Designed miniproteins, single chains. Designs and how they scored, part 42

Each design is a single chain, and the fold is of that chain. pLDDT is the mean over its residues in the fold that is shown.

## One batch from the design tools (miniprotein)

Design m1447
Fold by ESMFold2-Fast:
Structure m1447 (fold): chain A 83 residues (1-83)
Amino acid sequence: KEEARKAAEYSRKGIEALRQGDVERARIYALQGALYAYKSGTEEGKKAAEYSLQGVRALEQGDVEGALEYLEKGYEYALRAVE
């Protein structure tokens, strides 16, 4: 329960950081979101973690638009895991 809420919170912060152009903060928040999403033990949490990690990989490749799409999907699944 708490892990799913933290996953959603960190996913949101990652998206906010990326929208502000802070790639390093976005990466850190996305990784924390993935960790908590995985620890939630839900199917939605696993998908949230998967998308967040794909977002981090996109950032490493300089694909900011692709990273934003992946982080948004991760956030959507993290919100479903809170249910």
Scores: mean pLDDT 86

Design m1448
Fold by ESMFold2-Fast:
Structure m1448 (fold): chain A 77 residues (1-77)
Amino acid sequence: DLSDEEIDRLADFWMERLDKDGDGTITKEELRAYLKAQRPDLTDEEIDAIFAEMDKDGSGTITKEELKEWIRKQLEE
């Protein structure tokens, strides 16, 4: 299991790579661009589902805290 500090570091790692505007949030377009670059075979529906799961407040952007919660969810049994 990852500690909260390790989850925070993972969230920072993703924010640095995905937050192209430097506003402290990840947009759906930034996430899509990154995921399509890594896996061009991912469907838009799969990317939309991932984004919706991360976007806890429904703001249309992912904050670092929402990203940390999503990482925790992926690591929980």
Scores: mean pLDDT 74

Design m1449
Fold by ESMFold2-Fast:
Structure m1449 (fold): chain A 81 residues (1-81)
Amino acid sequence: MQEIALKVLERTEELVKERLDPETAEKVTEKLEKIKEAIESGDWETAGKLEEELFDSLSPEQQQILTQAVTEAGKEVLAES
């Protein structure tokens, strides 16, 4: 489970860097790295809380881009193709 979650976050960071402006991408990537640290430590409660804080910090347009990136990353990782 942790391995899949970490791969999804890594792919999400790549997509975010491609789709968001550099300043926003840096901010999102920094928060995603903190979420990865929480998952690596087995602290799923903190990971979920950090995800909520990240989402709330974004504009509606940025939230849509992030949601799409996470969804696409999840599909790619789970498909393994």
Scores: mean pLDDT 81

Design m1450
Fold by ESMFold2-Fast:
Structure m1450 (fold): chain A 45 residues (1-45)
Amino acid sequence: PVVHLVGDVELEVDVDPSMTLDQIKDYVVRTTGIPSSTVLSVEEK
């Protein structure tokens, strides 16, 4: 999946396909230290 961040930043992450978008967002926050408020959307690509 591709995570879209504030400022047109994209982050590719490898996650379990059973994870919800909220779980993917939480995973990115925990892994990268980016505040959850900077995550705009998650795209399954």
Scores: mean pLDDT 73

Design m1451
Fold by ESMFold2-Fast:
Structure m1451 (fold): chain A 68 residues (1-68)
Amino acid sequence: SPPLPPASPHALYAAVGILDAGIATSEKLGMPQSVIEEMREAREILAAGAAQGRPVSSADLPPPRGAT
């Protein structure tokens, strides 16, 4: 598969909203703090990218959460 382009600022605003909802739900469910902090870190990186109007690459995000 071809490499994906970096996320645009417009797409990052949408992703921030999704992560905010996910963080709130995870906190209510009592998810481990490591899980919640990982979501918060991803959210902050995406929010910063959106605010700056710059693309964010996979290198700027925390490692993907493998369910395994």
Scores: mean pLDDT 68

Design m1452
Fold by ESMFold2-Fast:
Structure m1452 (fold): chain A 80 residues (1-80)
Amino acid sequence: SDADRAAVRRHMNEILSEMGELKLKAIKAGDEAKAKAVSEAMIDLSKLVQQGLKDESLTAEEIIAKAEEEFRKKKEEIEK
């Protein structure tokens, strides 16, 4: 439904906002490798959500859960 798609997009915007803050902090610290890792993670996460929205077998809740899990994993890797 349109409401389900809006919920997925809202959640995605929240994740991208948090990742944008991580990227800005990396840039300010002069950590080019970390800034690049955040940018690549943002692209990968956006692709994951877009593919999920095209998959008729997945619910909005399942797409959000997958996005949250992937974000958690990537954030842990970036913050190491």
Scores: mean pLDDT 83

Design m1453
Fold by ESMFold2-Fast:
Order: sequence, then structure tokens, then C-alpha cells
Structure m1453 (fold): chain A 81 residues (1-81)
Amino acid sequence: SALDEEVDRLVAEFRAALAARDWARALATLGRLSELYKAHPENEHLRRAFEEAVVLGLAAAEAAGDRATLDTIVRLASEAG
């Protein structure tokens, strides 16, 4: 579906941003995933993609020692679920 394609694109963009250590782009991409999840809370593919992105983002922020980014990711996850 168009939604599944958009989700997969956003996950790929998020992973690329993490690899580039572009936190601004990573948080913007995660925010877009969060908004899609809020709009489609019953979509299991989107839920799992969002949960995976949160886990990856938290691990990357912790490894980088970036507490502000970690706190932002926790907030986005809490607001979505």
C-alpha cells in the first residue's frame, strides 16, 4: 500500500540519518513516523516500524551520550502510545 511504502521510506531515511549522525534529520523523520502512527494506531506494520525506529534511536543516542536526543525520543514514544 502507499502507507506501507511511505513507512518503509521513512524507516530507511531514519537509518541513513543515524548512520550520518544527523540528529536533526533523524528526529524529524521519527516525528513524521510518530504522526503517521497517531493517525493509524491499529496498523501493525506501522506500529512495529515505529517501535523499531524508537529502539534504534535510543541505542544510538545512548551510545553518543546525547541525553537531549534520548529524552526527545522517549517523549515521542510516550506521546504516540
Scores: mean pLDDT 87

Design m1454
Fold by ESMFold2-Fast:
Structure m1454 (fold): chain A 100 residues (1-100)
Amino acid sequence: MEVDYSKLSKEELLSMMKSLLLYLEALRRSIQTLAAQNADNPALLAKLQEALALVDEAIRLIKEALENSEISKEELIKIYQEAVRLADEALRLVAEVRAA
């Protein structure tokens, strides 16, 4: 879905980042539960550990952006897009584990 983020206010982008952070924290907990359920399968566990690392990186990027009071709108858009990309990669790995 193509969204023109340049038309959003900085406040709207910050709100979107806070919403994405809540989503990613919930996703991280879901992946941790799935990893515990697959502890006896090293191949699936490895994919879930990779998914957790991607989600943790996305959470880190968003938290750093939210802590930077001087962050530009352009940098917020860039960080938001990267966090979404990392989350999408993590979801693909989770889908592969669920299909196995």
Scores: mean pLDDT 86

Design m1455
Fold by ESMFold2-Fast:
Structure m1455 (fold): chain A 61 residues (1-61)
Amino acid sequence: MPWTANVSETEVAVTDEEPRLGVAVPAEIRDKKTGELLGTGTLEIVAGPDGLQVRVTVTER
C-alpha cells in the first residue's frame, strides 16, 4: 500500500515510520494542491471484507 491516502482535498502522509496492518503511526494531513500542513494525526491500515482500508485520526497539538 502506498504511504499516502487521499481524502477529498487533503493528503495524509506517514512521516516517521512505515504503516503496518493494525498499527497507528504518525501522519501529516496536507492540502493536495499547496502542500500546506492542515493538521497532524495518526494513520492505521485495517483489513476489511473488501480489502485494505486506511483510517486517519486527526489530533491538534
Scores: mean pLDDT 64

Design m1456
Fold by ESMFold2-Fast:
Order: sequence, then structure tokens, then C-alpha cells
Structure m1456 (fold): chain A 67 residues (1-67)
Amino acid sequence: SLEDEIKKIEEEIEKIRVEMGRALTRLHQLVAAGGPEEEIQAVRAEIEKLGDEYNKLLKKLESLKSS
């Protein structure tokens, strides 16, 4: 059902929010420690990927709620 699909997307969004929080904490710790730069770049790439997935799910959720 539409309601089940909305709930599933909301659960996936929450999982991404948790993972983004963890990645942001790790990024702050690495930056404060002064590197290594390769790990900082890897975590930044992870955050970008998580942000892209978050935006895709948010757009899908908004589309379903407006239908």
C-alpha cells in the first residue's frame, strides 16, 4: 500500500540520518586530529553519497505524499 511504502521510505531516511551523523562525527575527529588527508577525503565522499541518497528518498517521499 501507499502507506506501507511511505513508512518504508521514512525508515530508510532515518537510517541514512544515523549514518550521516556517524560520518560527520568521524570527519570532525579526523579534521581536529589533522588528518590523515586520505581518510578525510574518504569520509567526505561517504557524506556526499549519503546526502545524495537522502535527497533521492526525500524527493520520492514528497512525491508519494503529494499524490
Scores: mean pLDDT 86

Design m1457
Fold by ESMFold2-Fast:
Structure m1457 (fold): chain A 74 residues (1-74)
Amino acid sequence: MAVTSVTEAAPITVRQRTGPDGRTLYVATLPLRVTYSDGSEDLVDVEGTGDTPEAAVQAARENARRFTAAALSR
């Protein structure tokens, strides 16, 4: 099924988690609404991880852009 559009469904949220070495990492979650060629929709969470909240948000937005490009390219 082809994806026709991807839009932000909700504001980005940021949470802390423990990384592999016990370091504090930040995970930003960006909910996306994905619309398909048949008119159906899905909600997909795209995550970004960073050593700061700002880095995590930037990573999530960058991952969302890459996800959108890949989804629209089939």
Scores: mean pLDDT 80

Design m1458
Fold by ESMFold2-Fast:
Structure m1458 (fold): chain A 81 residues (1-81)
Amino acid sequence: MSPEELLEKGRIYADKAAIAAMAGLSDVARKWLDLAVEYYKQAGKPEEAAKAARYIADTMEGLGLRDLAEHARKVAEELEK
């Protein structure tokens, strides 16, 4: 898979994670977040993975999904050094 295809898959799964979180599908949101991060990392874009994880963490926190927000924040922090 090309780096461009991996980056697009990362974006798709990040969007799906946010939508699933808004729908209250916390288990699905977590799985899609983890997939989004993995695709961004495979694309050689750990900075984009960190930004996506932080955006999702903020979204999940706003929805009261504290455990998912904490998971996403830790992922972002790990990717940021």
Scores: mean pLDDT 79

Design m1459
Fold by ESMFold2-Fast:
Structure m1459 (fold): chain A 110 residues (1-110)
Amino acid sequence: GPPQLTVSDIEPKEIKAKAGEEVTLSFTVTVSGRDATVTAELYRTKKGSLDSEVVARTAPLHVPAGGSVTVTLTFTAPKEPGEYYYFVKATSSDGQTAFSKPAKLIVEEP
């Protein structure tokens, strides 16, 4: 059958950073069934906003049948202090999608 995608919880689930500081997070993409080529995108939503924006994206990842790939992403914390929520969207080349649960980023003044 077609590959089935899952995305783990983002680790760490809550991050505290200064404005403009480098932040690193990780997650695992798992495929059941056949192997898949997967692209993962990290979305950011500002507290109180209805819109999400892509802040990081992987190159295409080959995930073997019944296997998993752990992804580490590094990005720059927003310059505006506040609360942000991050989630991962994984998309396979055949159009399957999966989402992580959101992680929280608290951005403090520098």
Scores: mean pLDDT 84

Design m1460
Fold by ESMFold2-Fast:
Structure m1460 (fold): chain A 104 residues (1-104)
Amino acid sequence: MIKVENGTGDEGGRALYEAAQKAKGKKLTVEVYDENGNLIGKAEVIADGTTWSMGRAVGEALASGGRELRGDDPVTVKVYADGKLLAEIKGRVDSVGGGAAPGF
């Protein structure tokens, strides 16, 4: 399992890239949690080996919760492949939500 505890930009993006590469062609479930462990949102993506598809899925998960979030809000991203935890990335909305909607 890939684990990042203080992922800011580069480390978070690299971990998402590794997860995408390891699960290329698989259906991934992306879940995003707030600092208190509450689920913000969830999205599914087919891993194409790029950080873009992962960033989009994280952004979709953040948006799906309908919560008011700021770019520096702390979040935990969990990526599952076939029900198994592939990656756990702690970071901020801005660093993990590539392609997120306005308001992050």
Scores: mean pLDDT 68

Design m1461
Fold by ESMFold2-Fast:
Structure m1461 (fold): chain A 60 residues (1-60)
Amino acid sequence: GVFRAQNLEEIHAENPQVPVKELEAKSVEVGKEFDAGKTALVTASAENKAALRELAAELA
């Protein structure tokens, strides 16, 4: 969804040294319940962004 692309761009801009490929893989994984229609868009976007920030911090 659009929120995944926006979150990925924002987190990569904050952490340019972290490979986009790693962030993209994490973004897809966290979004699985949303893709199944089980999670609200706002919650899915927030969880996706938080997971990407956590991964970027670990890889930095």
Scores: mean pLDDT 70

Design m1462
Fold by ESMFold2-Fast:
Structure m1462 (fold): chain A 54 residues (1-54)
Amino acid sequence: SLQDIFDNGTPREKVEAVREMAEQGAPEETLRKWADSIPFGSLRAEAYKAIEKS
C-alpha cells in the first residue's frame, strides 16, 4: 500500500508509488501530500512531474 511504502520504502519507491497512483487517477491533493514527504528535492521534483503529466 502507499502507507507501507511511505513508512518503510526507499525514496525511489516513493516516487514510483506516486507515479503509479497518478496514472490510476488518484486525487492530486493526495499525490502532492505523498510527494512532499520525499526527502530529496530531485526525487520530489520527479514525483511532481509525474503528477503534472497525468
Scores: mean pLDDT 78

Design m1463
Fold by ESMFold2-Fast:
Structure m1463 (fold): chain A 88 residues (1-88)
Amino acid sequence: SQLLQQAERLIAEAEELLRQGKYKEAAEKAIRALLTLSQLTSDRSLINFIIGYVLRAIGFLFEGKYKEAAEVAIEGARYALQQLKELN
């Protein structure tokens, strides 16, 4: 799936940005990965899980906690990717 490859690419880019200290950009890329992964499933529990991670990351962004936002969003994206691979 092109969307799956896009999500994997966004996660890899987010992890690289996190290592470079570009925390806000890392969080934005990882949130995009989460939203891309939500389009690949009709599983309501997984969609709700993804939304929860997006909301937590956005919460950290509003608090100016960009590193925490990036780490949470990357964690959620990695988990969602793993669950999607297990469901197929």
Scores: mean pLDDT 89

Design m1464
Fold by ESMFold2-Fast:
Structure m1464 (fold): chain A 60 residues (1-60)
Amino acid sequence: MDYLDRMTDAYARMFLDLAESVGVDRAVKIMLEDAKISKGMNLGYETPILRGLERALAEL
């Protein structure tokens, strides 16, 4: 799914930028809260948020 790959890449970059600003632990917590909100509201962003986070953590 083309848009999912693009969104995953965007969230990975967002996480890295956020981690530089607030630290890795806080950035993880913020991203997980966003994923939880997306799931609860059925926004469809949970999967790309979690994949982006996992990918960015693997690159650290």
Scores: mean pLDDT 80

Design m1465
Fold by ESMFold2-Fast:
Structure m1465 (fold): chain A 65 residues (1-65)
Amino acid sequence: HHTTYSAISIMASAANFEGLGVRVEFKDDTIEVYVDSPDEKRADELVERMRALAEEAGLELRVYR
C-alpha cells in the first residue's frame, strides 16, 4: 500500500524531530529501520508500530541497531 510508506515516513520524521534516533530506508519490498536511540523503550515502541503497519501491508521490516 502506498499509504504505508507515507505513514512510516511521517512516523520516522516525527521521531527525528523529537531526537529519538530512528532512521528509515525504503527498498523494493523491505523497510529498513536503523535505531541509535537515547531512549530504547520509546524507540522499540515506535518500531513495533512500524512493524504492525508493514505486516498489514505485506512488507518486510528489518531493524538494525
Scores: mean pLDDT 79

Design m1466
Fold by ESMFold2-Fast:
Structure m1466 (fold): chain A 73 residues (1-73)
Amino acid sequence: SLEEIREMLLRTARFLLSKEEISDEELEAFRQLALSLGVPEEYVDRLAEAIRERDLERAERLIEEAVEELARR
C-alpha cells in the first residue's frame, strides 16, 4: 500500500540520517529500495541529494511528494 511505502521510506531515511556517517554504498542501497518501491527516478535522485546533504526535513518532504505522485498515476 502507499502508506506502507511511505512508512518504509521514512523509517529508512531517518535511520540513515541518525547515523554518524552515511557511506556511498548505503546511499545507493536506499536509491535501489526507493526505485524498487516505484518512486520516480527524479524523486530518487533528489532524495539521495537530501540525504547526502543531511537534510532530514527536505528528505521527509520529498518522500511525501513522491507518495502523492504515486497515488496520482
Scores: mean pLDDT 85

Design m1467
Fold by ESMFold2-Fast:
Structure m1467 (fold): chain A 66 residues (1-66)
Amino acid sequence: SAAQQIQDLIFQAVDAILAGDLEKARELVEKARALREASDLPPERRAHLDRAIEGVENMIRLVEAA
């Protein structure tokens, strides 16, 4: 499902952050965002995934500012 693919991309992005690969993390979170925007998901599922994507985007910004 699209929701599962988005979640998998989010997990991969977090793994990339932990590995220090911020370029890969950015590519993965951008893919997650694009797939989420292209997918017609229930509002509750959309809200959960949007919060997760925003969290990863915030993590990338904080690490880049360090």
Scores: mean pLDDT 86

Design m1468
Fold by ESMFold2-Fast:
Structure m1468 (fold): chain A 102 residues (1-102)
Amino acid sequence: MSKEEVLEEARRELGLALFQALFAHKYLNWSEEKLVEWLTERAIELADKMLEAGVPYEEVKRLIEEAFDLAIETAKILNDEGFIKAVERAREKVLEYLEEKK
């Protein structure tokens, strides 16, 4: 698989994970803690996959930041404070994990 294909797939998978998290929050009554844990694990799996495929650290970090920032802005439009907090906490944990991998 090419690095470009891995990046494109990871972007799609992360977008789907963020949408699934929103659905689970609104319709399956997932707690903030469960959302943070699940979303963090999914984002880390995708980050590791990109790094293993030889995607540069800075590109992986940028993709993660952009995806989470878009999700936070979307959640703000929906006025969903619980989801905003969950996504912000997951973002922080994923970026902390990436700094340890640097």
Scores: mean pLDDT 83

Design m1469
Fold by ESMFold2-Fast:
Parts: C-alpha cells; structure tokens; sequence
Structure m1469 (fold): chain A 70 residues (1-70)
C-alpha cells in the first residue's frame, strides 16, 4: 500500500493505540485485514468495534467466527 492508503492504515493503528475503543479505527483495520486475507484477525477487530459501540451480541458473533477460523 502507498499514500494515501498506507497513511489511512497508519492513522487507524495510531488511533487504536491511543483509544482501544475507537470503533471507527477498529473497523478500518478490520477492512484492511479482510483485504489481506487474514479473516480471523479481521473478525476479531470487527468484534472489538461492535463491543466499543455497546453491541455485545454482535461482538460475540464475530469473536466466535474468528475463533472458528483458527
């Protein structure tokens, strides 16, 4: 990836490091890992994003999908 894409991903990683509950940044990283073919990591990040939004049932669905892929 190159600018601006690599910059978007770097900013999302920084946002998660500063606020682990940043749902938007977690969702951005989830999309990135889906593009890389790392579906287990992508679903884990998507679950964290839903948890940050208070969508606990949806978060657990994605965590279960992530575990099933390992």
Amino acid sequence: FTVPYDKIIAEAKKAVAEDPNNAEALHTLSEYYLMLGDHAKAYELRGKAYRSLGRDEKAEEYFARSRALR
Scores: mean pLDDT 77

Design m1470
Fold by ESMFold2-Fast:
Structure m1470 (fold): chain A 87 residues (1-87)
Amino acid sequence: SSEAEEVMSQVEAIYTMVETIYRAVKGNPNMSKEKKEAYLELVEDAIRTMERLYEKYGSKLSEEQKKKFEEYLERMKEIKEEIAKIL
């Protein structure tokens, strides 16, 4: 596949991981503070990885791919804020 398609495949995998973390945190109110903090760190690392990918490959993406990338990144930042609020 093209470089843009490979990047978007990676982006979707990262996004899916973050959504899975969010569902785990929201679905388990009794989750320990330590585990929530570990998940928050994973989400923060995922956001940094996404920002680096966009900086390096953003110019290679179609307008539709850029929009999807930005929507994923915005959602991941919302998830970070929501997890931080319940620590």
Scores: mean pLDDT 90

Design m1471
Fold by ESMFold2-Fast:
Parts: C-alpha cells; sequence; structure tokens
Structure m1471 (fold): chain A 80 residues (1-80)
C-alpha cells in the first residue's frame, strides 16, 4: 500500500511536469483547455485513490500538485 502511494505520487509529479511543458508549447486556447482538463481529471482520480487508501500525506501532496496545475492553466489562458 505505501509502495503504491509512492508510485501514485511519482505519476502525479510526472503528469504535472509533462503537462506544464506541453502548455508552454501551445498558443491555442482550445488545446490548452483540453490538455488542462485531461490532466486535472487524472490528478483528481489520483487524489481520490490516495484518500481511499488512507494515505493523507500523499493525498495532500497530490492536492498541492492539482492546485499548482489549475493555477498554471489559468495563468496561461490569461496571457493569451
Amino acid sequence: MKEESEKLLKLAEELLKETLEELEKTKDPSEIELIGDIAIGLLRIQYGVAKLIGDEETAKKIEKILEELEEKIKEKLEKL
């Protein structure tokens, strides 16, 4: 269970990094929203899994990643 939580957190961190790199490369608002929606959806699922397995520390870290991604998407759309 703890080992699975570590993998879940690593996947969330990798998803954030890759999503931020893709957001830097696009200028299309529709593409930005699509990339953001997919990544946010996946992170919300990962957060839910962490909560269900009772790993509050991992859940908090994923929640922070989700907040960072939501903020970066908003910033990107505002700069267009």
Scores: mean pLDDT 82

Design m1472
Fold by ESMFold2-Fast:
Structure m1472 (fold): chain A 90 residues (1-90)
Amino acid sequence: ELAAILEDLDAMAKASPNPALAQAIRDALTGKVGPDADEAVRRLAEAYRRLLAGENVEEATREAEEAVRELVKKYASEEEKKKIAEFEAE
């Protein structure tokens, strides 16, 4: 389970079809989380830290999955809104 979630997170950081989502996941996994970072990015970074430390692995896995779902919803929504706005501006 731990190895599987770590592999999934690494794959999403490297090969996500959404570049903004991929970057957010990379930032979380590398600990590049500034004060202006999304809450979901911060939550994923903390969950990932716990997974690497072997702390509360089952709970950390759920937290990582929830944070990823929030990032997917946020970036999909943001990119959809941006694409619509760009399309209407043209």
Scores: mean pLDDT 70

Design m1473
Fold by ESMFold2-Fast:
Structure m1473 (fold): chain A 77 residues (1-77)
Amino acid sequence: APRLTVRIEQTPTSLTVTVSDEAGRELARVTVPLPRGAPYEEGEALLAANPELEAALRAAEALVAAAASVTLTGTVT
C-alpha cells in the first residue's frame, strides 16, 4: 500500500488537515473554521467542543482510505 502522511495544522481561527503521498505531494486538504476567541484546548476536548473538526477529521480518514485504493493524476495544463 502507498505510504500516506496526514498533517494537521492548527491556527487560532482554523484547522487544516492535509493528506500527502510518500513524495510529499498533496493529495487532499480539508479546512475547518474554529470559533474565534475559544480557549486553545488540546486533543479530545477541542474535538468535543467543535463537531465540525470531528467531521473534518473523519472525512480526512475516509480520503486516506480512498487514496490508498486509487491513483491520482498530476497537474494538468
Scores: mean pLDDT 57

Design m1474
Fold by ESMFold2-Fast:
Structure m1474 (fold): chain A 71 residues (1-71)
Amino acid sequence: AAERERERIAKLVRDTLLAAGVSEEDAEKAAEFVGSLPAEVASKAAQIIIDGVVVKGLSAEEAIRRAEEAL
């Protein structure tokens, strides 16, 4: 179901950001943003956010903003 896929992607974002040292509050904000999107769009947003935070060292806020701009 689309809801399950959305929840799975949101959880992946939260867990990945927490593992990268992001605060629980900021990781939750990113997960909530991703979880609010349609599943196909959520997947793209998750990739942008994870890349932005983990690879590029961006804040969760900046990574979310970049994902919004790309959508």
Scores: mean pLDDT 82

Design m1475
Fold by ESMFold2-Fast:
Structure m1475 (fold): chain A 85 residues (1-85)
Amino acid sequence: MILNPKTAQEWLDAWRRENAEGAVETAEIVNDIELSDEEKEKLREAFDKAVDDALRSGKAPTYTQAFSIGLEAAVKLAKEIKEKR
């Protein structure tokens, strides 16, 4: 089944907001401070790297677990950016 990329993204965003506390906290931090495009890209890179590392190392055998690890990494970086401002 070919999923519409928009529908797949909406599903991931809904899952993050409903099932992952870190996603809500990350969204609140990002909305509270005007982050530059470079700072937003760093959050994305931290998430992507943490997810990839977790899947490759076998620490997160499911995508859901890898996603949670990625969110924790992004939240940590977002808090560090907020603290500097």
Scores: mean pLDDT 60

Design m1476
Fold by ESMFold2-Fast:
Structure m1476 (fold): chain A 93 residues (1-93)
Amino acid sequence: GAMLLRAIGLQLRAIGLIFEAELLKKLLKEGKISVEEAEKFVKRLEEEIEELRREAERLREAGYDEEAERLLRQAEELEKKVEELKKLIKEKK
């Protein structure tokens, strides 16, 4: 049904954001983006993490517990990547 398709779409979005965070970390290490640009991306990624956690709660309330748990694990992985990016930003200042 529509709710399962929504869960799949959110999972794919989370995967894309994790790849984006890793790419940003690489680009910052290589000096291809500025610290200021990286800080803007961190703010956006933190907002996306909060949204993924809210969507996971909605999935759980709808009875999609396994999908909710997978989305929460992906949000945790994204948060870890964002923290690595934040650490690199501090080292570049």
Scores: mean pLDDT 88

Design m1477
Fold by ESMFold2-Fast:
Structure m1477 (fold): chain A 62 residues (1-62)
Amino acid sequence: EEEERFDLEVQLALELIHAAIAKNAGDLEASAEWYRRNSEIARRLGREDVAEQFEHEAERLA
């Protein structure tokens, strides 16, 4: 449903902000965890390419 898609888009944006905050604080493990969560949200949204990019970033950080 469109309402659920919108909620997932908002969650994805907020979790990217959390990833940036954790990375700037030097908590690379927490940043990687936020990227992995975003990868899962991107897959639920049908954006496989975006999900793969987030997964690669998480692997790089952890």
Scores: mean pLDDT 80

Design m1478
Fold by ESMFold2-Fast:
Parts: C-alpha cells; sequence; structure tokens
Structure m1478 (fold): chain A 90 residues (1-90)
C-alpha cells in the first residue's frame, strides 16, 4: 500500500539519521552539540515509537510482537547513546 511504502521509506531515512547521530556523538566533545544530538535522538525515538511502528502494524507490515521487539531494540540503543553522551559531559 502507499501508506506502507511511505512508512518504510520514513523508517529507512530515520535509521540513516540514527547512524549519523551515533557517529557524531562518537566524534564530538562539544557539550552544546551533544545536547542538540540527544534532543534530536529523543525526537527520532518518539517518531518511530508513536507513529512509524504503529502505522506499520496498522498497514499489516509488522505484527504487534515485531513492533514491540523493534521498540525494545531502539530503547536499548538510545539508552546506550545517552550514557555515552552523559560520560562525555562529565
Amino acid sequence: SARAEALLRELAELEERLREIQEELLKTSDPEKIKELLEELERLRERVKEEVLPGLVEAGVLSEEEAEAARERLDGLVEQLRKLAEERLK
């Protein structure tokens, strides 16, 4: 469906941006840049969890169980990146 295709494209774009945020967090020691990247990371997490994954379930692309597993993986990655960033801000 057109909706499923649009959501899959958005998911791919968000996954690419997540990789870019991870790379930038590994390279930067600028506290302001770290703060901006963490804020963007949280907005990305919110978008995936609240819009993209539920939309893919509604479109029949993912099961509820697959979406829950994806949410847990995303939360784990975000928490790892937050801890890395917080250590750099000390």
Scores: mean pLDDT 86

Design m1479
Fold by ESMFold2-Fast:
Structure m1479 (fold): chain A 75 residues (1-75)
Amino acid sequence: SLAEKSLQLGNEIDQAARAGDLERAKELVKEGIKLRVESYKAQGLPEPSEEDIEKRLKLELDWVERQAARHAAAA
């Protein structure tokens, strides 16, 4: 299901961020955004605008960078 794929991607993003592999984490985030758009379409919800997708991507990438930095500082 889309929910299972989303959970798996979330776990992979967390693992990549913890490993300091920001390039992989960012690619997985982009994949997750695509999966989110497909989830909206599958549910018959309004398709997110390009602006909404861009804002979401920015938030997700910022979160990944913060998590990697926090993990590096705390471990």
Scores: mean pLDDT 77

Design m1480
Fold by ESMFold2-Fast:
Structure m1480 (fold): chain A 61 residues (1-61)
Amino acid sequence: SLRERVRAILDRLAPGLPEETKELLVRYAEWAHEQLGKSEEEVLRDVEIAARALADTLAAR
């Protein structure tokens, strides 16, 4: 499922994120796919970009 693919990306790229933040990104992904008509591939790219940015922020602090 899209949820499982998003969780896999987050657990790989930003495992230190709080569970609340991971769930928020999953909900964003589901919303963007269903409401904005973004493809699953576009949504997964959005999530990967966000995960990398958040991981960098956590590493800096």
Scores: mean pLDDT 82

Design m1481
Fold by ESMFold2-Fast:
Structure m1481 (fold): chain A 65 residues (1-65)
Amino acid sequence: MEKEEEFKKRLKYQAKVLGINVKVEFIDGKVKVTVDSEDERLTEAFFQMAKSLGKELGFEVEFVP
């Protein structure tokens, strides 16, 4: 869906800018985000941004460690 592709692109772009690896999957209206990074501060910043954006776009975000 258009909103899902835009959300995914934005999340992956921000992850690339931060230098972290993420996987984004859309399942039953939920967004599963997997982060592969040992930088706790960058991971937390990404989680907060993803959660905020998801709330604004109407997606429930689930974070996989």
Scores: mean pLDDT 76

Design m1482
Fold by ESMFold2-Fast:
Structure m1482 (fold): chain A 83 residues (1-83)
Amino acid sequence: SVDQSIDQVQQLMDQAIRAVKNGDVKTAKQLVAQLQQQIQRVNDQIRNDTSLTDRQKTIYMSRLMAFSGQAFVIENQIKKMEE
């Protein structure tokens, strides 16, 4: 389900944040790559889900865009840690 897929995005986000907090640059970089890939997959899933109303799709897409923004911030933090 889309809810389960969004839960997976949240789990990857939480893991990436913990890796950054622990200074584990390699793990954080791998997790952010997985996070970005999962966000794209969930985007496609939402767009192609014929069981969802347009309103429900808009709500899910808004949540996904918030995760995308957070992932971008974490990616930039990782780049700074590699400097």
Scores: mean pLDDT 88

